# Ledger of designs, part 32: designed miniproteins, single chains, continued (3)

Each design is a single chain, and the fold is of that chain. pLDDT is the mean over its residues in the fold that is shown.

## One batch from the design tools (miniprotein)

Design m9158
Fold by ESMFold2-Fast:
Structure m9158 (fold): chain A 93 residues (1-93)
Amino acid sequence: GAEELAERARELLREAEEKLREALRAIDEGDLERAEKLLEEAERLVEEAERLAEELKRLGAEERAEELLLEAGILKGLIGIVRGLLNLLKSKL
């Protein structure tokens, strides 16, 4: 039901946040290739969570869906900032 979809979406966002933290650690260690792969994984997890949140909205769980979409949007913004940092470091400028 809707509760199971919401729980799955939350798990995906938690995993994405963990991947983002690992990406930042990889950047600090100078492993830019690992950081890029971790950011790609984080983006994929957020996109999957957004799809589940849209399904929740179609099922009438609008408030819960909007909360998850807001969380996903914030996380996407953070991923974008870290990707920008990674690109600057890769350019050596």
Scores: mean pLDDT 87

Design m9159
Fold by ESMFold2-Fast:
Structure m9159 (fold): chain A 60 residues (1-60)
Amino acid sequence: GSLPPLTPEQRKAAEELAKLGREAPDVATRRQVIADKVSALPFSAAERGRISMEARRLVD
């Protein structure tokens, strides 16, 4: 099933992570940067997972 949409705060976090990811020289580094940054966010593990997925989608 489709996941519910992200909250405005989660969406903003995903967009910021996507911006940081675009500065990475390659896909592996990009994904690592997103993973490292998302782990520091003040959200639950499930919410951080969704933010990480959206950030990766926005970069692709």
Scores: mean pLDDT 78

Design m9160
Fold by ESMFold2-Fast:
Structure m9160 (fold): chain A 77 residues (1-77)
Amino acid sequence: STAIYEGYFLRFDTNGNGTLSGAELRAVLVAAGFPRYSPAQVAAMIARFDRNGNGTLNYAEFVALMASLPVPRGRRV
């Protein structure tokens, strides 16, 4: 849901500027169950979803990226 993405975005936007850097996005991906993406793969994701070319993801671009990912395998309880 959008509420979980908002929670990730606000928690990992460490500089509070309303965008996610590559390092912050990697931290979100690890927390969301995707720890295997390399820095180069994260940079490629940003380039693909960064519609305005700023090298960072705003909230709308971030939601689009997260929605494009497969559901994490392994439901741990």
Scores: mean pLDDT 72

Design m9161
Fold by ESMFold2-Fast:
Structure m9161 (fold): chain A 67 residues (1-67)
Amino acid sequence: MTLEERLAKLDELYKRGEISELDYQRAKNLLSGKDPGAEPAPEITRERLIEHGISKEEADKIVEALT
């Protein structure tokens, strides 16, 4: 799955109200490697999303949408 496809899925989750704007921005930054010190295109795992301040519930929704 390309970065563009993953970003599109995140946009869709946000538009549906499945995730908050804050968690959407955090996940988007993690995917695009814009976070300071983040590796380019880091692997999206539930644990990684939680480490970046995303709630467990919203992290599960993001992982399900991206995998």
Scores: mean pLDDT 71

Design m9162
Fold by ESMFold2-Fast:
Structure m9162 (fold): chain A 57 residues (1-57)
Amino acid sequence: GEELKKRLLEAIGAVLRAIGDLFQAELNGASEEEIERLREELRRAVEELRRIEKELE
């Protein structure tokens, strides 16, 4: 349905945002603690995307 498509696009957007944040932090020489936090954020975003993808199958 339309709502599932919206959730999928939002989840994809979250993953892309998290990837961008992580790359930007590494380029700016962020602390190891900040990098780990952003890696966890990316991991959670990917898990949410995978959950939504399972609903499509």
Scores: mean pLDDT 84

Design m9163
Fold by ESMFold2-Fast:
Structure m9163 (fold): chain A 55 residues (1-55)
Amino acid sequence: SEFEKKVLELGKEFTDKYNEALEKYKDMPVEERGKLLREIREEFLKQADKLEKEY
């Protein structure tokens, strides 16, 4: 279904961003890296919530 495709695409996009951040910021202090990773996760959750409300 279109909903399933959008969910998979959203998940892939944010997983890719999360993994890129882990790789790019691997030498960053854990506390600062944690803030960036939480921000990426929060963006994903907002988009997921919006998608759920539309379907």
Scores: mean pLDDT 81

Design m9164
Fold by ESMFold2-Fast:
Structure m9164 (fold): chain A 89 residues (1-89)
Amino acid sequence: SKLREELQELISKLIGLKLRKIGDLLQKQLERLKEAKKLGEEEYKKEKEKAKKELEELSKKILNNEEESEEEKEIRKKIKELEEQIKKL
């Protein structure tokens, strides 16, 4: 079904956007850890624990559709519309 293919494409696009956000967060935390390592092992350990907690919390928010972009909201709206169309068939 063409509607199912369109649904899969939109889901893949939404997942791609969320993974990019998580990737950006990961890069930011890796940069932070590189700088902390220069300050010494105790500072590195503290920043590593903070970075883990922040990454977990922010990744949770992204995956739970908290603070979505306008593009993500539009994709979710289209997904819902396609799911409703498929249910009527």
Scores: mean pLDDT 83

Design m9165
Fold by ESMFold2-Fast:
Structure m9165 (fold): chain A 102 residues (1-102)
Amino acid sequence: SLSPELQAFIDRLTEGLSEEEKQRIYELAERLLRFALTGSPEDAQALAQALNSLKDWSEEVKERARELALRILEALAPTLSPADRGSLLAFVETQMQEVLES
């Protein structure tokens, strides 16, 4: 489950979005946190699927998803090794670039 602080951040970030768009942002947050903690290929695939599901959504939702991803990475940075942080950042940047280009 997401922390109360992260849930509050997501609620603020998703103000004005539809319930379906908010659900997609929450799903993205949960999958990103899971991948950040486990580093597993299965969790990487789940995160990629969530990011790819956004390619058909509005630019506003894509930008808010990017803001959320950066905030989660910033919050997790003190708990990750430099190598793990670098790998997670590179993965998220690559996936977000594909979504934004679509």
Scores: mean pLDDT 72

Design m9166
Fold by ESMFold2-Fast:
Structure m9166 (fold): chain A 66 residues (1-66)
Amino acid sequence: MAEEYVKKGEEALKKKDYDAALEYAEKAIKIDPNNVKAWQLLARAYLEKEDYEKAAEYKKKAEELE
């Protein structure tokens, strides 16, 4: 289930729908908070929205899980 939301979020990023990408990433994290790809997706979506502080925070979280 978490992988399904990560896939949908990655598809949303390709469409430049960053709000949908954030929603799917957050749903994936809620199901599996150890899913590295979900945290990476969240960081990428915030980076595209130019929220550099949140992007850096979530990138660090993804790195801590690897």
Scores: mean pLDDT 83

Design m9167
Fold by ESMFold2-Fast:
Structure m9167 (fold): chain A 73 residues (1-73)
Amino acid sequence: SMAAEIAKLAAEAEELLRKAVEAKAAGDYAGAIAYLREAAPLVLRLVELVAPEAVPAAEAAFAAQLAALEAAL
């Protein structure tokens, strides 16, 4: 069902985003970038299913966060 797809995407994205935050806090910017890149398609798919009007803002937020982490490398 759509609800099951949303729940699965949310759980997978939450775990990857948690790992990205932990990596960044530890100074592992390369690891944080890798986790964010894995999380981005899951979060964007989730946003598309729940609030498609928010997709551009979500894309911009990921782009900004990735750029900041890449600058910190």
Scores: mean pLDDT 88

Design m9168
Fold by ESMFold2-Fast:
Structure m9168 (fold): chain A 117 residues (1-117)
Amino acid sequence: MALPASGEVTVEREGNTTTVTVELLDQEGRLVATATHVLTAEGNRVEVEGEVRDAEGRLLQTSRGVLEVADGVARGTLTVTYADGTVEEVEVEIPARSAEEAVEAYVAAVRAQFSQP
């Protein structure tokens, strides 16, 4: 069974923009996909833009949405568009009291996702 063995997470900050890049590796350490998410914190909102590409750099999906922080929760809908033209809406809820806290919680969740089972 060829399950992804690990993910390498890189986080870059520039002002209010945080870029999270995840490189998904197979059991032999070979790149199978790259996910890049750009998070921009403005006031009580976090804008999210994402791409997933395969090992050849072909676009597999894009995601776009806004999370709004209210009542201790960052909530929003991400619109995910797949390479075949299929569109899905994904609801996101992250416990956070500020846009900056929502970005930090997102980064922590991504890092935790790639710990081995």
Scores: mean pLDDT 80

Design m9169
Fold by ESMFold2-Fast:
Structure m9169 (fold): chain A 63 residues (1-63)
Amino acid sequence: HMEEVNAEVDRWALAMKVALEVAKEKGLPFDVAISVASQLVAEGITDEEEIRKKAEELIDKIK
């Protein structure tokens, strides 16, 4: 249980960090980064490179 909880928190932290960086690069507000991070976690993406690709894809769709 604790291992799974910690993994979920780590995934959220990574997704948030990547989404925030991509949103900053695109000049978008932080609330967009939170929405993107939520979507990334919901899709179960754990690889950092894949998280970044998906974050950029989602942000490009918003624009």
Scores: mean pLDDT 73

Design m9170
Fold by ESMFold2-Fast:
Structure m9170 (fold): chain A 59 residues (1-59)
Amino acid sequence: MKEIEEINREIAEKLREIGDEVQALIDEARRIAGDASGEERFKIFLELLRKEAEKKKAE
């Protein structure tokens, strides 16, 4: 029985959704950072992640 395959499909689907959101933020951070160091790009990514978290709260 391939119960693991069913679980893996669900995980892959959820990871795809999360991955799409995270990838968009990474791409935006790369665009903003340009030629900056990986450390600066990571800081920009964290700022974008914070903004998305605030947006999801829908105050």
Scores: mean pLDDT 70

Design m9171
Fold by ESMFold2-Fast:
Structure m9171 (fold): chain A 83 residues (1-83)
Amino acid sequence: GEEVAAQLRRVAEQMERWAELAESMGELEAARAAREAARLLREAARAAEAGDWAAMLEAAARAQAILDAHREAIRRAVLEAAA
């Protein structure tokens, strides 16, 4: 459980960094999506630590759905920061 929780928290930290980049570029919708995904990934990490695999999978799935829905906006923010 702990290793899974640690991995989920690392992904959440990466999402927060992408949100910061998106916000600095005026991509507010991408920033909100990344922050909401980070929140859900931390929720999944807490569920994993509690041994609630059903709650962990549900939170992770919701995070993935948000990222998929906003994939192009998040990708644009990251790529524009690199350009």
Scores: mean pLDDT 81

Design m9172
Fold by ESMFold2-Fast:
Structure m9172 (fold): chain A 56 residues (1-56)
Amino acid sequence: SLAAAVAAARRRLEELEARYERDLREGLGGGSREEVARRERELAEARREAEAVEAA
């Protein structure tokens, strides 16, 4: 359903932000830079998906 697709995209975004915040709070982690790149890609995909399902 459209609602399920939107919910999934929102949840993914929230999970990525929570994980990133945790890494930033530690200051020193491993792979923070790579996580930023992956986060940006997934954010763009999630937003595009949400827009597509809302437009349908």
Scores: mean pLDDT 67

Design m9173
Fold by ESMFold2-Fast:
Structure m9173 (fold): chain A 60 residues (1-60)
Amino acid sequence: SHVFTFTFDSAEKAEEVAKKIREEYPEAKVTVEGNTLTVETDLPVEVAIGLALILIGESL
């Protein structure tokens, strides 16, 4: 299992990113607490790369 935790500038931003992750990787467990997003997945490494690309895009 892989667990990733990300903190954003706002709760709204965290929810937007959570929505994108749930849409592209519905099998991942996504939890949002305020501006912090936690993703737990047993999926292959290419999913982790996809998640990282979404987060990098949201950080730029």
Scores: mean pLDDT 72

Design m9174
Fold by ESMFold2-Fast:
Structure m9174 (fold): chain A 59 residues (1-59)
Amino acid sequence: SAAELREQAERDIRVGEELLAQGDRVGARVAYHEALRLAKEAGDEELARRAEELWRQAR
């Protein structure tokens, strides 16, 4: 469901934040990119924009 996809995307964003706090930028990028994919599948444009911004920042 869209709600389940949104919840999974939010979890992946939190995982990315935890990885960034540990200095793992590569792992954070993978987590944020997965969150972006899930947000797009859910049709959540706001969540997709947030995940994309986080993905860009982790460069």
Scores: mean pLDDT 89

Design m9175
Fold by ESMFold2-Fast:
Structure m9175 (fold): chain A 83 residues (1-83)
Amino acid sequence: MKASVGITGLSEELAKELAKEAEEAGGEAEVHTSQGTGVTISGLSKEKAEELAEKASKAGAVVSVNYEDGSSKLYVKGEKTEF
């Protein structure tokens, strides 16, 4: 299953590290720095998307993961909420 990930509330350094890690895993990543640092990632496997979401969330970011089946998970401060 493929997933897309939206991340906000990162340091610029961590945002660049996560973008690189996503691209190395075969995804596409875009770093945004307007009104705070964020990353938009697409084309990841479910497992890699969830790994990056947990890493970003533990660093204080807010992360949304959207799956190709239409389900979503929100990660806030290391906690998961499914909707």
Scores: mean pLDDT 77

Design m9176
Fold by ESMFold2-Fast:
Structure m9176 (fold): chain A 88 residues (1-88)
Amino acid sequence: MVVGLGVTGLSRDQALALLQQLKEQGLATGAVIGDDILAAVLHMSAAQAEALAAQLRAQGYRVSVAFGDTTAAAFTGASEGALELARA
C-alpha cells in the first residue's frame, strides 16, 4: 500500500518549502501543482502519514490523504483530493 498526501491553503513558496523539507528527509516524492497545491507520495507508515496530515490541518492547511496499490494511484488520488479541497 502506498500513501499520497495532497495539501492546499498554503502559498506556492510554503508548498515548495514543505516539499523540499520532506524530500531532504527522504520522506516524500512529489510536486507543486498550480500555485498552492502540494501533491506527494509519502515514504512512511499510514499512521505516520495521518499524523502529518493532522499537524498540517492544525496549522490551517486543507489536507487529503489517499491510499493506492501503486505510487501513481496514490499520487493521483492525493492530487485529485487537493484539487477538490481547493475548489471550496
Scores: mean pLDDT 79

Design m9178
Fold by ESMFold2-Fast:
Structure m9178 (fold): chain A 80 residues (1-80)
Amino acid sequence: GKQALADAVEAALRQVPGVPELVIKSVRTAVLTADDYDGARAAAHAVLDSFVKNGLITPEQAAAARAAVDAAIDAHRAAS
C-alpha cells in the first residue's frame, strides 16, 4: 500500500530535471507518513512549497514536481 505509492512518487520525481535527492527523499517521507491519498498529495505539495521558499528548487521545478507527484498518486489510486 503506502510503500508502493511512495516508490511510485519517488520514481516520478526522479524523472523531473534538477530536483535534488534531498527534495525527493523529503517528499517520499511525507507520502509514506500520510493516512490517505489526499493527505499524501497535500503533504508532498507542502514539502515542495517549503523547498521553493528555501531557494533549493525553482517555482518551475516545483510545478513540474507537483505535476509528477499528482500523476503518480492518481495512477496508483486508479490501479488500486
Scores: mean pLDDT 85

Design m9179
Fold by ESMFold2-Fast:
Parts: structure tokens; sequence; C-alpha cells
Structure m9179 (fold): chain A 68 residues (1-68)
């Protein structure tokens, strides 16, 4: 949905201030919550974008609020 895309874009925008190592760690943590593995062929931020699609709008709003 458009709302979900906007939330994911905002979250990823805030995460661009993190180091690649911190982005990779977050991708791993999100993958653990979803019971999947990050894709080694994708950048850490690309993995985060893909993994965030597995979360609900409510969970994405909670994550965004923690980043404020």
Amino acid sequence: SLEKRKLIDEIVSKLKTLTPEEQARLAQELAEKLGVKPRPDLSPLANVRMLLLGFTIEELKELLEKLK
C-alpha cells in the first residue's frame, strides 16, 4: 500500500545516518524477527527495505517513532 511504502521510505531515510555495519546488524535483527535470512547479494539498506515489507503498518509506525 502507499502508506506502507511511505513508512518504509521514512524509516530507511533515517537509517542512512548509520554505518554500513550498523545497517547490516539491523537487517539481521529484522530478519530474525521475521524468521528469515538477509540476502547476501543485497546491500544492508536494500535488505532492510525488503525485510520491512514483512512488518505490519502498526509495527512500522512503532519503529519510526523509536527513531524520532
Scores: mean pLDDT 81

Design m9180
Fold by ESMFold2-Fast:
Structure m9180 (fold): chain A 55 residues (1-55)
Amino acid sequence: SSGTEGYIERLKEVAEKIKKKIEEAKKNGEPQQLIDGYETSLEEVEKRIEELKKE
């Protein structure tokens, strides 16, 4: 449905922003705990996108 497609696009935008935050944090030598937190959030968003694609 159109609603599902819009939600997937929004999640993809969120995933892109998290990826940029991870790269920035790694470049700046930020604490590993912060990087791990971003990576966990990214994994959750990517799992949700894959679940929605199966519908």
Scores: mean pLDDT 84

Design m9181
Fold by ESMFold2-Fast:
Order: C-alpha cells, then sequence, then structure tokens
Structure m9181 (fold): chain A 91 residues (1-91)
C-alpha cells in the first residue's frame, strides 16, 4: 500500500530517515554500475558475467536491506564496487 509506505516514513526518527536516504543513494549508484555491466555482458554474450552480476545484485540488496548503520552501508558499497571492478576486468 502506497499510503502505508508514506506514513511509515513520517513515523521514522531522523536517524532512521538518514539511514534510509543513504541506502537509497547507494542502491542507485551501485544499480547504475550493475546495469552498465549487464548491458556490456549481454552484448558480448558473456553468460558467466551475467550470472555473477545477478548473484552480486541479490547479495548486495539483501546486505543493504539488513544494514543498521551508515558505516555498514559504506562497507557494503566499497566491497560491492571492488567486486564490480573485478567483473569489469573479466569483460
Amino acid sequence: MEELREELLASMSEEERELLRKKYEVLKRIGERITKLEKEAREKKNEEILEKLRELQVEFGERLARAKTIEEIEEIEEETEKRLEELEKEL
């Protein structure tokens, strides 16, 4: 329910709201990089890289959803970016 989502955000503490904003920013940045690499992998018909990107996207999403601190979010972003760089080198 769209209304429930907006009410939930309004009931959140300032700290929880900042955490959610940081998660959204990181999700957007990493999502854009994954999308670019998926496009390149599809053009090259590299099924192995596509599978690894799918696994990384799921793992990243789950870890980000469970993160309770800004520090955890930043660590997840750094680790995910390193793995994306390694996959990009394999292309």
Scores: mean pLDDT 80

Design m9182
Fold by ESMFold2-Fast:
Structure m9182 (fold): chain A 77 residues (1-77)
Amino acid sequence: MDNREKVEKAVKELQKKYPDAKFTVKEENGYIVVDVKLPNGELKIYFDKEGNLIGFTGGGDPEEIVQIVLDLEKLVK
């Protein structure tokens, strides 16, 4: 619960920085997943239940993708 709340709070802060992106938080196969829909791509960011970044998958601008992942990880920690 606490780690999902941290991820959801981090997503609300990211939404302010990336207003054209759509963020959704869900749970899949024991992971917390942040689905990010961008105008020119889609990104899925995976956290374990402890709030550790496991990885991400998706396509779009590599620089924007990396920056979103790093911003989200920093906000969750």
Scores: mean pLDDT 80

Design m9183
Fold by ESMFold2-Fast:
Structure m9183 (fold): chain A 72 residues (1-72)
Amino acid sequence: KEEAIRLLLEAARRAHEAGDEETARLASEAARYLLEGKEEEAKKLAEEAAKRAEEAGDEETARLLREAIEAL
């Protein structure tokens, strides 16, 4: 759980630095839902963020998001 939150926040930071504000927002929201115990909602947001990062060609952010999903 704690590891998943850290990975989601790192992914959000990287997406923001890359200028992908929507992926950053989704990853941050996923971390927030996970902190609230809403794992299903967090997983869906993280999966959407990962797809967006892949479509943007940001393989590093996509990998962090996939690792976060696995750590849920």
Scores: mean pLDDT 84

Design m9184
Fold by ESMFold2-Fast:
Structure m9184 (fold): chain A 81 residues (1-81)
Amino acid sequence: MEEELRRRIEELRRRIEELRERAEENPDSPNAQNALFQLEQAEELLEKAEEYLRQGDLEMARAYIEAAETQIDIAEELLNS
């Protein structure tokens, strides 16, 4: 469980980096600016998830990972618009 959640965090961080690069290609775009904001929020949620993993709270860690994934999905949709 913990190893699985840690892998999910690493995967989501890779997605954040990829989407950030895409957003930076058109930095004056309102959608790109909004996407960067969503990705920043996702990073904060993943930092919270790691803190809960260190505490052994796997339920909270999973919840924050799912919240981060939602923000990343929103950012990706904005960049595809």
Scores: mean pLDDT 87

Design m9185
Fold by ESMFold2-Fast:
Parts: C-alpha cells; structure tokens; sequence
Structure m9185 (fold): chain A 60 residues (1-60)
C-alpha cells in the first residue's frame, strides 16, 4: 500500500539522518549529545516499527 511504503521510506530516512548526526557528535567529542540522539532514534524507530507491523496486519 502507499501508506506502508511511506512508513518504510520514513524509517529508512530516519536511520540515515540520525546516523549522520550521531557520527558528527562523536567526531566533535560530544558523547552526551550522541547518546541522546541514539536514544531518540531507538524510541522513534520502535514507534515506526510498531506502526508498520500494525498496518501490515490490517492489510493482510
């Protein structure tokens, strides 16, 4: 479905963007910021994964 594709694309973009920000923070020696971004990524990806699973179940 278009909705499922949009969520999967959003997840892929989230991973790419957050990884770049984490690497930038580590390069600058800002480990606290890197840790915070990693925690935010984990929470956001968990929510997206739950939504993707729910939508897949609804479309099955």
Amino acid sequence: SPELRALEERRARLLREKRKKIYEAVEKGDLETAKKILEELREESERLDAEIRRLRAAEA
Scores: mean pLDDT 83

Design m9186
Fold by ESMFold2-Fast:
Structure m9186 (fold): chain A 60 residues (1-60)
Amino acid sequence: SSMELLQQRLQELQDKLNGLAAELQRLLADPSTPQEEIEAQKKELSDVSFEYQKLLNQLE
């Protein structure tokens, strides 16, 4: 069913979110990281988080 494909997509997005969050923590831990790089990482994390929540909200 389409449910299996949706669960696979949610897992892929969750893995991506975990990776982006870990990378953001590394960037924040390094005081030499440019602010633009931190802002770009935060934006990507926000965008992927929004996509994940949107798909998750379609599950009942």
Scores: mean pLDDT 85

Design m9187
Fold by ESMFold2-Fast:
Structure m9187 (fold): chain A 70 residues (1-70)
Amino acid sequence: LVEEAERLREEGERAAKEGRIDEAIALYRQAADLYVKAASEALERGDTDLAKEYLAKAQEVREKIAELEA
């Protein structure tokens, strides 16, 4: 999950840099969803710190989406 989320985030950043805004937003949304899922799995294992880290990454990606939509 996290490895896939990281790859999608990197692809989204590349797409944004290349001006492919709609594609970047779609990739960022997928990355954010996977970070949230990874956070839920970390909580199920009792790893609250790791879950908090993944939620922070999801929020960062959502902020990038908001910036691109502005």
Scores: mean pLDDT 84

Design m9188
Fold by ESMFold2-Fast:
Structure m9188 (fold): chain A 62 residues (1-62)
Amino acid sequence: SLAEQQAKQLIELDPSNVEAYSYLATRSESLEEAAKYYKQALELDPNDKVAAKNLQNVLELL
């Protein structure tokens, strides 16, 4: 989708955009891809409790 393309371009321009990583995680087609984006979001903001819970849920399904 256009929104996914824009989020990916936003990350390329600003790799510290935590919201773009979390957005891509919610739009991921696979649990592995979702986990990758949530891990990137948490690496940038370790105190993001929403991303942490979402990552835990994804990892429990793997």
Scores: mean pLDDT 78

Design m9189
Fold by ESMFold2-Fast:
Structure m9189 (fold): chain A 65 residues (1-65)
Amino acid sequence: MEEAVEEALRHIKEGDEAYKSGNYKEAVEHYGRAVALLQRVLGPDHPLVKEARKKLIEAYEKYSK
């Protein structure tokens, strides 16, 4: 459980770096993996899941436009 949270946090950091560099596709992939991991271990209503989903939506909005 804790290992999966740590993996998800690494994906958030990598997604943040990709987003900062304008690589929105890579940011979507990293944030998407983080959301999937956090939902499985913490449930969809956890604050970490909500934050990761917010980042995913923002990255996807940039990628899809």
Scores: mean pLDDT 83

Design m9190
Fold by ESMFold2-Fast:
Structure m9190 (fold): chain A 70 residues (1-70)
Amino acid sequence: SMMEELEKKLKELEEEYKKALEEMKKNPVEEGSEEKLKKMKEVAEEVIRLQAEGVPDEEIREWLKKLAEE
């Protein structure tokens, strides 16, 4: 199911975001670390929104790839 696959990706993004936040608190904050976490959160929120609107997983995946490249 595409829905289950998308849910797995969202969970991975959430876990990655939380791991990055914990890492930031453990180590001296690198310049721009807070901005990186903020962008990561915004991306995760957008993916959740797109999923709720029924956007296909492949389109979300392409959008994420383009965003990472840009």
Scores: mean pLDDT 66

Design m9191
Fold by ESMFold2-Fast:
Structure m9191 (fold): chain A 59 residues (1-59)
Amino acid sequence: SEVEAAGKAVSDALVKAQTGGSREEMEQGKRTALEAGERVPELEEAFRTAAALIDRLMA
């Protein structure tokens, strides 16, 4: 499902952000999450929060 795919992408991006993965992979995860949030408005805030956390971990 789209929700499952988005959750997995966010989870992968967060793991990479914490373990020193590539920024490119984290950016890809953020894009996937934000696209899913647009398609599933109920998850928009959750995915925005996850994207902000990834940004903070990359800083």
Scores: mean pLDDT 72

Design m9192
Fold by ESMFold2-Fast:
Structure m9192 (fold): chain A 109 residues (1-109)
Amino acid sequence: DPEERIRQLKLDLALAYLDPDTPQEVIDARLAALLRARGVSDAEIRELIYSPSRESEKHQLLTDVVVEVLKDPELREALIERLKKKYNLSPEQVEKLKERLDRFLAQES
């Protein structure tokens, strides 16, 4: 299902963006994978990711994908569960993570 593939690519990108331990090259690779799945050319992907003139557009696109994932209850829960497992978060730390995600939504949407 192409739509389900796009949903999973958005989740993977949002997870990479929100995880402070993720290297920039991993974020860039996941953004490229999402754009390719949407039919964007490799030349346009390279320009968007690596051109200084496109930095604002790149950041806005990353932010928009994160907002979409956090507004989807199923994807939001999957994102929280993956971060909880990776960092062995306590219930208190999970609540602080949820508050941080809600602040991100308030600032970016």
Scores: mean pLDDT 88

Design m9193
Fold by ESMFold2-Fast:
Structure m9193 (fold): chain A 105 residues (1-105)
Amino acid sequence: EEEERRRKALEEASQVITKLVSYATDEDVERFNKLALEFTEAAARGDRERAQKLFDEMIDVLVEGARKAGMPKEEIDEMRAKLEKLRPEFVDYAVERLAADPRVG
């Protein structure tokens, strides 16, 4: 039940991120990938506070990319709200999966 709820949250987050990335420029994608690597490293160390801040920075890059590409403000606000709501589940999942895998640290 909790695992199923978490899986659905991660799938929804992945879909939202994929849609936002589709509007991103190469520069925005490079910046996002750099933040994603730093997020992965923080999560692998169990640093939830840093991972959470990096997740917020990743959202900001994607949202700004979508805004520059002409995505409607209402759609951007909805995507941002969804990602912010899913943030705890996403951070927890990353920390649990990556901190348990010695190959990532």
Scores: mean pLDDT 78

Design m9194
Fold by ESMFold2-Fast:
Structure m9194 (fold): chain A 82 residues (1-82)
Amino acid sequence: SREEKIRRLRIFAEASIGMLRIHATVLSKVLSREELEEELERRTEEYIKQLRELAEELEIPEEELERLIEEIREEVERIKEA
């Protein structure tokens, strides 16, 4: 169903946010603030690329995809501020 496909995409988005949070925690031990922000941005774009590819495979409407991308970007900004 469309609902099940959207749920799968949301699970991937939530997992991506969780991984970015882990990356921030681990990398903050070895990178400067500026290097950390650059690396998080790079990794965020890789997860968004994978999310877009999954959305195409699952035939998810662009509106739902863009909402999830916005949620990821907002959460990454919160991670950077911590």
Scores: mean pLDDT 87

